# Designed miniproteins, single chains, continued (4): the designs that were tried, part 37

Each design is a single chain, and the fold is of that chain. pLDDT is the mean over its residues in the fold that is shown.

## One batch from the design tools (miniprotein)

Design m13255
Fold by ESMFold2-Fast:
Structure m13255 (fold): chain A 109 residues (1-109)
Amino acid sequence: MDKIDEIRYVDNVVEEAVRLVKEGTKKNILIIGKDGSKALIRDGVAKFITEKSKEGEKLVKELFGDDVEDAWFGTIDGKPVLFAIKNGKLYIYELKDGKPVKLLTESEV
């Protein structure tokens, strides 16, 4: 799976996603809202990511320890993934049967 080129923290994820799609960006951009909403821009298309669960939080603590900042489940290209933020870095894991099978990307946030 492709690397995330940019991570943006914004007040309104929908407005930023619409703006980036209109600009015709070719970058893979993860947008994170102050309310915890998220969107991935890939190949000029916006995909909204929404699933925060206790199981995701447990998985992230198992992988990274107690100093994880945030974690949530989502999908990239219809594939289930775990997103985690630790020490200003974003980690994306591919999931199979609810378990991480490989790290897809590590990016500074």
Scores: mean pLDDT 66

Design m13256
Fold by ESMFold2-Fast:
Structure m13256 (fold): chain A 93 residues (1-93)
Amino acid sequence: SLSAGQRAAIAEGERLDAEAVGDEERLLELVKERLRLSEEERAETSREQLADLVEWIQERGWTFEEAGETLDYAGLRELAAEARRKREEVAKK
């Protein structure tokens, strides 16, 4: 699931109301739309993979729309996996 910080950053970047921060499903659907994921890609993308994509995009200072235009789905998933590895490495300390 999305962290409170990830939800807040999505809402701020997309200029959404504070109420949207509490609606994780709405925020995840918005991210899927901005990343231009097909119906098939949305079905294959787990909530955890989507959270990793959000973290990676936010760390780079990109909008989700810019990420969706610049990278294909396979590239986005690879970068999300890298972000996950780095987070897990820090958590082991």
Scores: mean pLDDT 66

Design m13257
Fold by ESMFold2-Fast:
Structure m13257 (fold): chain A 64 residues (1-64)
Amino acid sequence: MTEEERERALAILRQAKADGAELTVDSAAMILQTVRAKLEGKPIGAVTDEDRAEAERLLAEVQA
């Protein structure tokens, strides 16, 4: 994952938290997939175990 993808995903997750949305690993992984699809011009694929691991790290940062 690039730094730009990470920063965009964190911004979306922080906004969702501020809006009172429920944050789960699955929702974070979907946000990461969407950000990568936009920045890389690729279609949204299946969520991988690496996507889930990165989503868990981002979610921990947002909730800290």
Scores: mean pLDDT 76

Design m13258
Fold by ESMFold2-Fast:
Structure m13258 (fold): chain A 87 residues (1-87)
Amino acid sequence: MEALLAALEAARAELERLRAEGAPLSEADKVVQRAYLLVFEHASPEQRAAALAVLNAAGRAIRAAKTTEEQLEVYLAMLDRLIEIVR
């Protein structure tokens, strides 16, 4: 669990760096996808169910987002919620 938490916190830091650098959204998407897969592979069944709910909520928020900046905010919020789930 400590390794999973550290990986998610590292992913969040990487996403903040990508946002600050103005990197393409595709790079941010890769970071978020890797983070989600780590939760799916290493978290408990209860944590995975909570993570799926977070993913579904993030998907709806992304569809409502009108700018790249709004999509990045959704990705950061998603990572924050995944970190809370695995703590």
Scores: mean pLDDT 80

Design m13259
Fold by ESMFold2-Fast:
Formats: structure tokens, C-alpha cells, sequence
Structure m13259 (fold): chain A 68 residues (1-68)
């Protein structure tokens, strides 16, 4: 099934991304506010991709504020 194939691919991608997400989190943890840390901790419980997406969104929002 296409959906099962996509889910399997996502799980393999999560495993590949895990060390990169850990590195990114550690490098950026110091820059995160208490609210942002809580949001990332919630995303961590959902999975590596959720954590990555949360970190990416927070970074994008920060860059948008800096560009104004």
C-alpha cells in the first residue's frame, strides 16, 4: 500500500535524522525561550520529525522577526 510504504520511508528517515536533530537541538537550546523549550519537549514526545519541524518553525519565526 502506498500509505504503508510512505510510513515506512518516514520511519527510516526519522532514524537517519535523529543524530542531526539531536545536534541541532543542542546547538540551539541556549537560544530557546522557556515557552519554546516547552513546545520542543512536547514535539519530542511525538517523534523526531515533529521535533525537527518545531525547531525549523521556531527558527523561521526568529528570522522573520530579524528581517523586520
Amino acid sequence: SAMEESLEALRKSEKELEPQVEEYYEENRERLSEEELELVEKARKEGVLAELLTLAVLEALRREEELK
Scores: mean pLDDT 74

Design m13260
Fold by ESMFold2-Fast:
Structure m13260 (fold): chain A 77 residues (1-77)
Amino acid sequence: SKQEVRRRLLAMIVQNRPLSDIEKFIEELVKEGAISEEEGKELLETYRMFNDAVANNDLELGNKAVERLEELLKKLG
């Protein structure tokens, strides 16, 4: 279900999983038809923003990425 997808993505983000693990998971979800290609692209772009924020200790960018991610995850659930 889309709610399960949302829960798993949140768990991976909270665990600070590598960007490559998140990318693979999202690509698999698109291949399985669990999410659209557009949804997958938006999630990947948002997670890359979050990863960049963490790498650069950019709290402002990190907050923006989290807010965007919450909006995208609401659309999935």
Scores: mean pLDDT 77

Design m13261
Fold by ESMFold2-Fast:
Structure m13261 (fold): chain A 80 residues (1-80)
Amino acid sequence: SEEEINALLQKIDDLYHQVRAAALAGDKEKAQALLAELEKQVQELIELLRKEKVPEEEIEKFRRQLQGLIELARQLIEQA
């Protein structure tokens, strides 16, 4: 449902901010654990979008944007 999609998007946003906060604090272990959860929630969102029959073209746009977010999070952790 749209409600489930919006809930996952909110969780992803919250997790990204938590990764950023942990990385800026120099807590690499916490940041890595949060990044793993972020990656899991992104995968769950993509599978939900497929189940809801969202067009594959739109899913691939979301995938690329979310993968960019994950890459930014990884860079923040590496710099910590």
Scores: mean pLDDT 85

Design m13262
Fold by ESMFold2-Fast:
Structure m13262 (fold): chain A 71 residues (1-71)
Amino acid sequence: ELEARQREALAALEPEARASSTRETNEALWRKLLQTVYEASDEEIEELIKLAPDTEAFAKKMEELYERKLK
């Protein structure tokens, strides 16, 4: 199970490395979610990551992907 394995790995790391590992794992899961659920391309995922600091632009791009999925 991914969650159990992730907890075990984080528990074995030093605090500084644990924080970095958690962020990288969340980013990888986010990218896989966008590819699998929204069928987003690598280019679209890169654009969304760049837009993340701009909440309004990020939301608009996510709506475009959601509408495309519904068709």
Scores: mean pLDDT 63

Design m13263
Fold by ESMFold2-Fast:
Structure m13263 (fold): chain A 106 residues (1-106)
Amino acid sequence: SSSELRRLVERLVALQSQPRASPEEVNALLDGLSDLLYNENALEELLRLAEELLSGDEAQQATAYLLAMLVLNYLYEKKLETGELTPEEQRLLERAKEILERLENR
């Protein structure tokens, strides 16, 4: 659900605000987000949340990076499995790449 997706993203931001984020805890939250992408097709909502986080603090920007990478990995796996992305999925892939480019240029 939209509420569950936002909850997981907020938890990821909170974890990234710690001096040292636990890789296991980060991976557990990313696995939860990945499950929502697979079962609920929440790609566009996840990218909107990542775009909102770009104007935030360092923890929010680190979270935006992780969300953009999650979307990239999901779409690359889908392309590998199906041979082609839809035009809508290709636009989502480009949006994820734009998030990563904006973070690199800051």
Scores: mean pLDDT 83

Design m13264
Fold by ESMFold2-Fast:
Structure m13264 (fold): chain A 64 residues (1-64)
Amino acid sequence: SDGRLSLARGIGQMIAGGSDDVVLGAAKLLAGSKDPFSKAVLESIIDTLSTTNPELAAKVREIA
């Protein structure tokens, strides 16, 4: 659903703006759930970090 994907993208962007500890903690939690919403949030975190903090984006990809 479009509304859920928009929400997931927004949440991912908010998390990506946090500290490295917050980002990595959230990534581990999201990777463990394996549902489509959590996957969309995780993808949004990675996409946002790929331009702002590529080293942290690489660490999130390793968790996923």
Scores: mean pLDDT 84

Design m13265
Fold by ESMFold2-Fast:
Structure m13265 (fold): chain A 60 residues (1-60)
Amino acid sequence: AAAEGAEGGDLGAAGAAARAPVSPEKGRQAGMDGANAGIEAGSFEEGYRAGLAAGLKAAA
């Protein structure tokens, strides 16, 4: 991530990191949880955000 250098890159990099460094299974589970959260929120964009947050939480 870079300070305002990567609008989508920051989110994309966080998502990729959440999948790779944690584990494929855990990343997939977090992705599904994020998708469900996005559907509940009524927004696919929020689903990505929720998934990234879950992945980062798993990595932290």
Scores: mean pLDDT 58

Design m13266
Fold by ESMFold2-Fast:
Structure m13266 (fold): chain A 115 residues (1-115)
Amino acid sequence: SAAEQARNQQIVEEIAKIAAEAVEEASRVLREDPGEEGAEKAEEILLKAEEEMQALASQTRAARQVQAAISSSTGGAIYSIRSGVEAGDVEGAIRSLAERAEQGVAEVRALVEAA
């Protein structure tokens, strides 16, 4: 129905907003503290955002696929942060985080639209 389609689109936009806000906060933390402690704080921000996005994903018509996409994107983002920080490349870590988040949101949107 049109109402169901509108509801699914609202959920996708809420997921996109949570992802964008988490990227901004994690990026800020990494720039203020570019070491291991900053990476741990950024990881906590992303994991909290994942919990919120997973709750929203469960309400979509493609729940399992959307949940898998969120988990994959979050794991990849955390890996990019840790790898970048270990390499001493905080700006590279932030760039990879932003790219993975944008790709994850695009995949979520496509999965919901295809369902």
Scores: mean pLDDT 90

Design m13267
Fold by ESMFold2-Fast:
Structure m13267 (fold): chain A 75 residues (1-75)
Amino acid sequence: MTDEEIQSTLILSSAYRVSGDKSLLPEIVKLQSDAIENNTPVEDVLRKASELVAKSTGLSVEEARELINKEIERF
């Protein structure tokens, strides 16, 4: 597993935890699979995860990104 794959996994798992929305799990799994298959840059994964959390929670994309980053820092 590459450092980039580890980072993408941490971002997506953190996004799922922060959202508290079980319905996001299929979207998170799809984003992870697409990121691995297409070598998606970590920054693009973070952006997509932030957009997904924002849509689910009603937060802004910037607020969602900050929550994801804080959750990642716990690990």
Scores: mean pLDDT 79

Design m13268
Fold by ESMFold2-Fast:
Structure m13268 (fold): chain A 67 residues (1-67)
Amino acid sequence: PRVVLTTEPVALPEKLPDSEAQKLRDQITDAANKAAREHGYGDVTVTLTLTPDRNEISATVDLSPAE
């Protein structure tokens, strides 16, 4: 079955420039894809949301089965 996970917002120690935010998205996406495939899921979609006013980040991970 398809699984969608949403994390609670995490406070960042400092504001991220746009380039660092994109690098963080790529790193999280790569890690999530590796972990999901090890557990029998197919492709993973990761969406990151940055809240500038609170300097917080949250993630939504969409796990599709390998079939």
Scores: mean pLDDT 68

Design m13269
Fold by ESMFold2-Fast:
Structure m13269 (fold): chain A 99 residues (1-99)
Amino acid sequence: SEERKRRLRQAVRDLVALSIYGAAALFYAEKDPEQAKRDLEAGFELALNIVESEEDRKKLRELYEKALQAIENGDVETAEKYLKEIFKLALEAVDRLAA
């Protein structure tokens, strides 16, 4: 119970940080793609810390690679789509911790 509560608090803090890095990646995608890639990587690492299943980790890696390709191609709309999917997967993992 106490360990689960501590893990939940940390996961929520990581979700906030993930949101900040996701927003930064989208902001920099056209202005500074190298900065956008660094922000995307930071957000991806936070999402990996939030999820606990191997299935979720595999899905996050797939979404990360798709978001990275979108940034490299200057496709901000596609990058936004995959960043939202990364956030949703992380949020669903936090919801499972809270249950």
Scores: mean pLDDT 89

Design m13270
Fold by ESMFold2-Fast:
Structure m13270 (fold): chain A 62 residues (1-62)
Amino acid sequence: DEIRNYLESAGLDASKYTITEGPLDIYQESCRRDQTVLQLVLSQGPQVEISSVPYDKSLCSP
């Protein structure tokens, strides 16, 4: 898994993160809580958003 390898290479524990794949624009305002998020733009593949805490995904459905 390229994303997991990236996290581990950066010294991060991949098991501690929630990984969301897809276009980030909608999630940046709608689903993102006031929390730390790492956004990846891979040279190959889609954009990926990684959060150190899980979203409250129920709030993504207004």
Scores: mean pLDDT 47

Design m13271
Fold by ESMFold2-Fast:
Structure m13271 (fold): chain A 76 residues (1-76)
Amino acid sequence: NDTYVEDLVKQNPDKSPLEILAMLFHTSVEELREYYDTYNPEVLEQMLKLIELIKEGDSVKEAMEKVGIKNPLFKY
């Protein structure tokens, strides 16, 4: 849910994008990094950029368009 992701970012301004992603996936920063670095580092970089743009004030939709993600990774 776009609103949920945006609210989570707003409620955690001191958290890094990687920490926000770990919260969204109910995992640790170390586990998330290890998983994506091994199997798909490009996806992790896109997701981190998306969260960074939302932290800067973009909506999920605007951030997705800027990153070039065609399918929403955080919409469910």
Scores: mean pLDDT 73

Design m13272
Fold by ESMFold2-Fast:
Structure m13272 (fold): chain A 88 residues (1-88)
Amino acid sequence: SVEELQQEMRDLAIAFHERLAAIARELGLEPPEIRESDTVSEIVEKIEELLRRIAEVDPELGRRLEEEFRALMEKLDQLEREGVRLAI
């Protein structure tokens, strides 16, 4: 269902942010908090901000995490297209 796809997109974005937040804390950075009211787009913006800060501290780690973020964005795009297909 469209609702299940939207939840999967949110869960994937949250899981990636939680991983980045753990890494950021180890690097002495304060990660932004995800609110229950945040959209997938708003969670992605918080991920982008955190990735930028990680890359400033550890450019090599930042590059590897950016590759993983690109894979996440591709997966989110695929799920969004599937949701549009199911709604038609």
Scores: mean pLDDT 85

Design m13273
Fold by ESMFold2-Fast:
Structure m13273 (fold): chain A 89 residues (1-89)
Amino acid sequence: EPVELSDEEKQKLLQAELKLTFYYTYTAIEEGIIKSDDELTLLRNKIAEIVKEEFERVKREHPDMSPDEIVERALELAKKKIEEWLKEK
């Protein structure tokens, strides 16, 4: 069952994705976790996937939440999931 996002929610989702992508790509390169362009592409795609999935999950579970509240909760969940995924590399 698809979760339909408003234009405001889509914009906030894109902003959240970009912020996490910037932070985790920089950190992963600095920490030596990412050593190739292929690994960088996989990380970027995984971050986008996780952020979208967690945003859609929060929206589904809390349809009356404001876009800002959805973003904050989705970011917390996405950060944890990204960090767990990076640990397995």
Scores: mean pLDDT 79

Design m13274
Fold by ESMFold2-Fast:
Structure m13274 (fold): chain A 80 residues (1-80)
Amino acid sequence: EPSVLTEEDKKKLLEELEKLEKEAIEEIEKKGLPEIYKEAVKETAELLKEALTEDKFEEARARLEELREKMEKILEELKK
């Protein structure tokens, strides 16, 4: 496991992130969630992109997990 990301690795992860972000936003819209949830997803994605550009692989992984948890929490809030 490399401790430093190559330019190719960063590009691939950014492409995956952009796809995940798009899918998350579409899911929020499909479920009729408020705009604030889409903003939260975009903010977390921006932090992840920043971590990737700064060669902070572990931080990028943590931000990705944070994005997933945020989505799950939003879905749970809908059940209340």
Scores: mean pLDDT 69

Design m13275
Fold by ESMFold2-Fast:
Structure m13275 (fold): chain A 74 residues (1-74)
Amino acid sequence: SAADKAIAGLEKLRETLEKNNIKLSKEELRIALLSMAQHFKLSPEQRAAIEEIVAASKSAFEALDATIAFLRSL
């Protein structure tokens, strides 16, 4: 599914960020996640949920992990 492809891409991104000690801001991650959601044609409701997850998260890594968990629940 589109969600499964998105999850795989985000897990790869998480691994790459950790391995290379790359620190994204929440805003940089928000832009990346919304671009991913548009590319995989996620619904407007799913995109809104992702924006809320990012807004509620304390860090980019927390937002990324929470978004992966959200997509796994679909």
Scores: mean pLDDT 84

Design m13276
Fold by ESMFold2-Fast:
Structure m13276 (fold): chain A 88 residues (1-88)
Amino acid sequence: STDPLLPNYPDVTIGEFLEKLRKKLVEKGVSEEDAKQVFIVSRSPTKLVIAYPYTVPSDVVKEAAEEVLKEFGIEGVEVHTVNFFDLS
């Protein structure tokens, strides 16, 4: 997606964030198949909610997302994670 990741950071797209997040998850030991299933559920100027499969530890997803946000120079955004089972 070419849409901005966050309204207050228009230069970072959802697609760029997800590509970097998925790559970082693989570097942290997550399979490429599982990393590809990770996606953004919702976003606001102060909050990013990321969905992940049950096979991935939530702390690894949160750490990876926080590291990617820092690499893009994004500060003041809280990362929340939600398991696929909890998306119903």
Scores: mean pLDDT 83

Design m13277
Fold by ESMFold2-Fast:
Structure m13277 (fold): chain A 89 residues (1-89)
Amino acid sequence: MVELLAKYAVELLKKMGVKEIEAGLSKGSKENEEFIKILKELLEKEGIKVELTVTETPKSTLPKLDKEEEEKLKERIKKEYEEALKKLE
């Protein structure tokens, strides 16, 4: 199962023409670790560069500690959106 899912992911990335990927993944189970390992090996065999980071705790939706960094990043995104919206009008 895990190996089949990794093969599907590789085929999709090849169809999309992706040459390099960076992905942050959270540790969930032993299956997730095996999936990451297989996926990385398959992508490297196809010549796609892979940077995969595995974190002990998922911080994609829970990071409330880095408020200052989030505010700076959100402010930059808002300014870019405002400029894009202004160009449309």
Scores: mean pLDDT 61

Design m13278
Fold by ESMFold2-Fast:
Structure m13278 (fold): chain A 86 residues (1-86)
Amino acid sequence: MSAMQKLADELKSLTAKQIAALRDRLFNGPPLDTREANATLQAAQEALAQAKQVYATSTDEIERLKAQQTIEVNQATIDLLLELGE
């Protein structure tokens, strides 16, 4: 397996673990304050936009893999917060 494939696999695993932990925290932990939820949503939206730009413009494969991981984590954060807000 190439170093790039190994890095991609590790980032994928870390992403899945982080999303699962976030979901558990939001749905089974203490209620998130509305102000904190809104601040987290805005931060995730900004991070997602930045990561998408890096992914689109970077010529470095490692930068693109990290940007992809950041996209996946922040998109999941947005989706989970919107689900919780219903």
Scores: mean pLDDT 79

Design m13279
Fold by ESMFold2-Fast:
Structure m13279 (fold): chain A 55 residues (1-55)
Amino acid sequence: SSSLRDQIAGLQRQIDTLADQLARRQAAGDEDGVRRLLDEIQGLFDQLGDLEAQL
């Protein structure tokens, strides 16, 4: 079973990956792609906050 800290680390890695994709979409002028990635990143930050509240 994954520890709570392992789950947090996994979410942080997912956010980093999406942040890299976000930077590329911003450079390409893909406003729809930027909006979708921001919504997805926000969802992961909400999950991260819920897990951190359990520490």
Scores: mean pLDDT 86

Design m13280
Fold by ESMFold2-Fast:
Parts: sequence; structure tokens; C-alpha cells
Structure m13280 (fold): chain A 95 residues (1-95)
Amino acid sequence: SPFDDLVDKLLESLDLIKQVRPEVSEELDRLRERLEQSRTLSPTDALREVQRVINELLDIIDRHPPTDPSQEQQLQDSLYDVQVALLRFQNDLGS
């Protein structure tokens, strides 16, 4: 489903940041738990929670940016996949 695809892409992004910045692993694990719990919410509440998780993930990245250009590119590609999946989920809800 579009929602499952979005969560899967977000989990991939969380794992990528953990590899690049292991010092934020506990913070990322809390975001992972919130993403898993979002599966039990109504679609509208799940969208709101996922948007909050994305905003918090972006804040973590801004505070702990990758210093290697190849890691930055991998992260940008992963975040692009998240944005595409988010748009698909939003469109699915609006149909």
C-alpha cells in the first residue's frame, strides 16, 4: 500500500542516518517506534504522525549533517524517495 511504502522508505532513511551518525541512534529508534505505532492509526492521523516524524528526521539531519559528499548524495536520494512515497500516500487519501 502507499502507506506501507512510505513507512518502508522512512525506515530506510533512518537506517542510513544511523550508519552515518551513530550518536543519534537512540533518537532515531524513538522515531522508528513512532512509525511502527502509526500503522495502528486512522489514515488521517497516520499522515499527521508521519509528517511529524519527517520534520523531526530533517531536524536531526540539519544538526548532524553528513560530511562526506557520497553520504550526502545517498541521503538526498533516500529523502527524495520518501517525498515521492509521501505524495503517493497523500493522493491515495484524497481520492
Scores: mean pLDDT 85

Design m13281
Fold by ESMFold2-Fast:
Structure m13281 (fold): chain A 118 residues (1-118)
Amino acid sequence: MKEEKREALDELIRTGEAFSSALAGLLFVPRERYTPELLEKLKLANEYIVDNATPEAIRIAYYALDDSKSEEEIREEMLKYATPEEVDLALASYDRLKQEAHPESIEINKELLKKKLE
């Protein structure tokens, strides 16, 4: 399991099929490059990243991806765990992801972060 997750991460880095974010280093799939197999590999790689991330990084990534709250509410929550500069970077990262990332890769990452915080 852990070995398979690490191998998935190494492969995605090597092939460039996914790109890294400021959100706990989570990988996302470009909007134009989608297959079910790639999403399964992305899930394994991101499970490895989340398993090795700090609790603070996980919370920042979770709040940055939360579309249910205003930016002001998200910023206030994030500031409990990060500097203003780190919060600005996380929010800018999500704005970029909304334009460049496939929506299903965003949803997979939201689910992974939520499960880690439960």
Scores: mean pLDDT 82

Design m13282
Fold by ESMFold2-Fast:
Structure m13282 (fold): chain A 60 residues (1-60)
Amino acid sequence: MLRFVEGTVSAVELRGDQADVTIEGTDVETGEPATVTVTIPAERAPLFPVGSAAAVAVPA
């Protein structure tokens, strides 16, 4: 099952070829506050600057 979170990028941590992007927001299904971290290729990190709006689907 996928969990959907809408929020703001709060942190981006570069680790070699990968970046961990932390999004603080709200779970769309429950309406509860949620914090999720998504690992992406480091080359995509500039697409997620701290303070930008983001919506992500993550495995539940």
Scores: mean pLDDT 79

Design m13283
Fold by ESMFold2-Fast:
Structure m13283 (fold): chain A 88 residues (1-88)
Amino acid sequence: MSREELAEELYQGFVDLGEKNYERLKELAADPTASPREIEIVGLVAVWSYKAAAELAEQFGDSETAQKYREKAEEVERLTDEALARKA
């Protein structure tokens, strides 16, 4: 496996991980019984995954996709903060 092939596989893995955790975060945000700690952990995993995907996209020369995932990371951070504020 070349460095480029590994980066492509890692990129897809981070996109998939980000999307799955973002969907889970939406479920937890709608659940009044959801644990604040689970919301925080799921939110952090989604944010880190999207930031990693953005960095890899930038390394491929795809600045448009990189910007898209940076914006998704900011959206996830906002949703996490809002969900946690409702549990405070």
Scores: mean pLDDT 86

Design m13284
Fold by ESMFold2-Fast:
Structure m13284 (fold): chain A 82 residues (1-82)
Amino acid sequence: MELAERAAEGMRKGALDSGADENTIKAVAEGARKGMEEVGPDDREAASAAAIQHATDAGMKAGASPETVQNAARYAAEAALE
């Protein structure tokens, strides 16, 4: 749970810093949280990968640029591994 929140906050910050709109920020944060919850905390590498994949898919579907999604994914990966 705490790990999923950290990933979501990381994605939110990365997307915001990239100039993404509120809908895109919410989409990437939700995606990251879903990915982390599906895998769980026992496999941090798999959880981090799932968070990045779900956030990327959600962000792209919401109309985010590839650059925004890449920046958000980097912040989420760093937050998830702390």
Scores: mean pLDDT 69

Design m13285
Fold by ESMFold2-Fast:
Structure m13285 (fold): chain A 79 residues (1-79)
Amino acid sequence: DNIQQAQQLLDQARDYFRNKDYGRAADLARQAADLAPDTGVGARSLAVAAVAYSRMGDTETARRLGREAQRIGERLGLV
């Protein structure tokens, strides 16, 4: 179950994010998004990655991933 595996990776990414390990949070969140593309889990994972990149000062990557997450959310009726 790619969605179940993506949820596990997203939960790990959120834990690293809470502990301010933004690099690991971004890496795990991107893996989750790649595993479950065009899903609610994938969109949430891209949003976590975007905020993590923003905290690391990579504003360009953060904006790109955040916009992608928003587009997926709109397509799925989640926002």
Scores: mean pLDDT 88

Design m13286
Fold by ESMFold2-Fast:
Structure m13286 (fold): chain A 67 residues (1-67)
Amino acid sequence: GKEEAAEGILTSVVAAGRTQLDRSELERLLREAGAPEDLRRALLEAVDRHGSLSLGQLVEVMREVLG
């Protein structure tokens, strides 16, 4: 579900030592995690709006989508 996909993405980002994600990196992580369409749309919209996502921005968007 959304929570499992979000956890998978966060685990991958933290394990890689990444503090910023661009659109291509985010799209890859979303595919690998099997993210549902609403989580995928929210995160891709956020990266398009900001140009990249910090770890803090990633967590905030995920919290908004998960409720």
Scores: mean pLDDT 80

Design m13287
Fold by ESMFold2-Fast:
Structure m13287 (fold): chain A 66 residues (1-66)
Amino acid sequence: LADEASRYRQLADKYEKEGKYDEAIENYRRAATLETALHADDPAAVRQIGEELARRVKELEEKKKK
């Protein structure tokens, strides 16, 4: 699961570098879902994962508007 989350993050980074922001957002969301499941017993970690995802998605959506 951790390796799968890492793979989705790597794909998201690749898509972001290619300017494919929608695909990057999708893969960041998938990674966050897996990471949240891995840290389900840690509310602070779950909250941090969600906040980081929300921040990154907002940044990528703003890049799409340029």
Scores: mean pLDDT 80

Design m13288
Fold by ESMFold2-Fast:
Structure m13288 (fold): chain A 68 residues (1-68)
Amino acid sequence: MEEELRKRVRDRIEAVSRATLLAQKALDYAKKGDFEKAEKYIEEMRKDPAGQPVADLAEKKLEEIKKK
């Protein structure tokens, strides 16, 4: 009935969306000076394969905020 392809696309969209939300939370904590919580959110993103690229971008922004 439904194609397996549609389910796989939905699963990947959800994973990327979740990683994006975690990245925003990490950056919010970093701006507040809570770098430990920011790093934990980045680590959670790295557990999902789809989250790895987003985690790398969040880590770079975290370093920029720390350096400020």
Scores: mean pLDDT 75

Design m13289
Fold by ESMFold2-Fast:
Structure m13289 (fold): chain A 82 residues (1-82)
Amino acid sequence: MLGADIQWIDGQQVIARPIPGGPADRAGLRAGDIIVALDGQPIIDIDTQLAKYAAGDTIRLTVRRDGRLLTYDVTLGSQPLN
């Protein structure tokens, strides 16, 4: 699992809050980050796209923060965090 609460805002998937100590938090993702791409593929539905990956896999997540595109390597967790 990514370890973040994700909300749909204006048709965008936005990180509402990383779970403390979870994969997203450890990777440096923050509340308000807009998810743009996963492993270079445009984001349509993160849950569907993450279903191709297993716990322990490292993904490259591209987010938009303050108008900038930033990339983070996220190692997926072994259990659901919420």
Scores: mean pLDDT 78

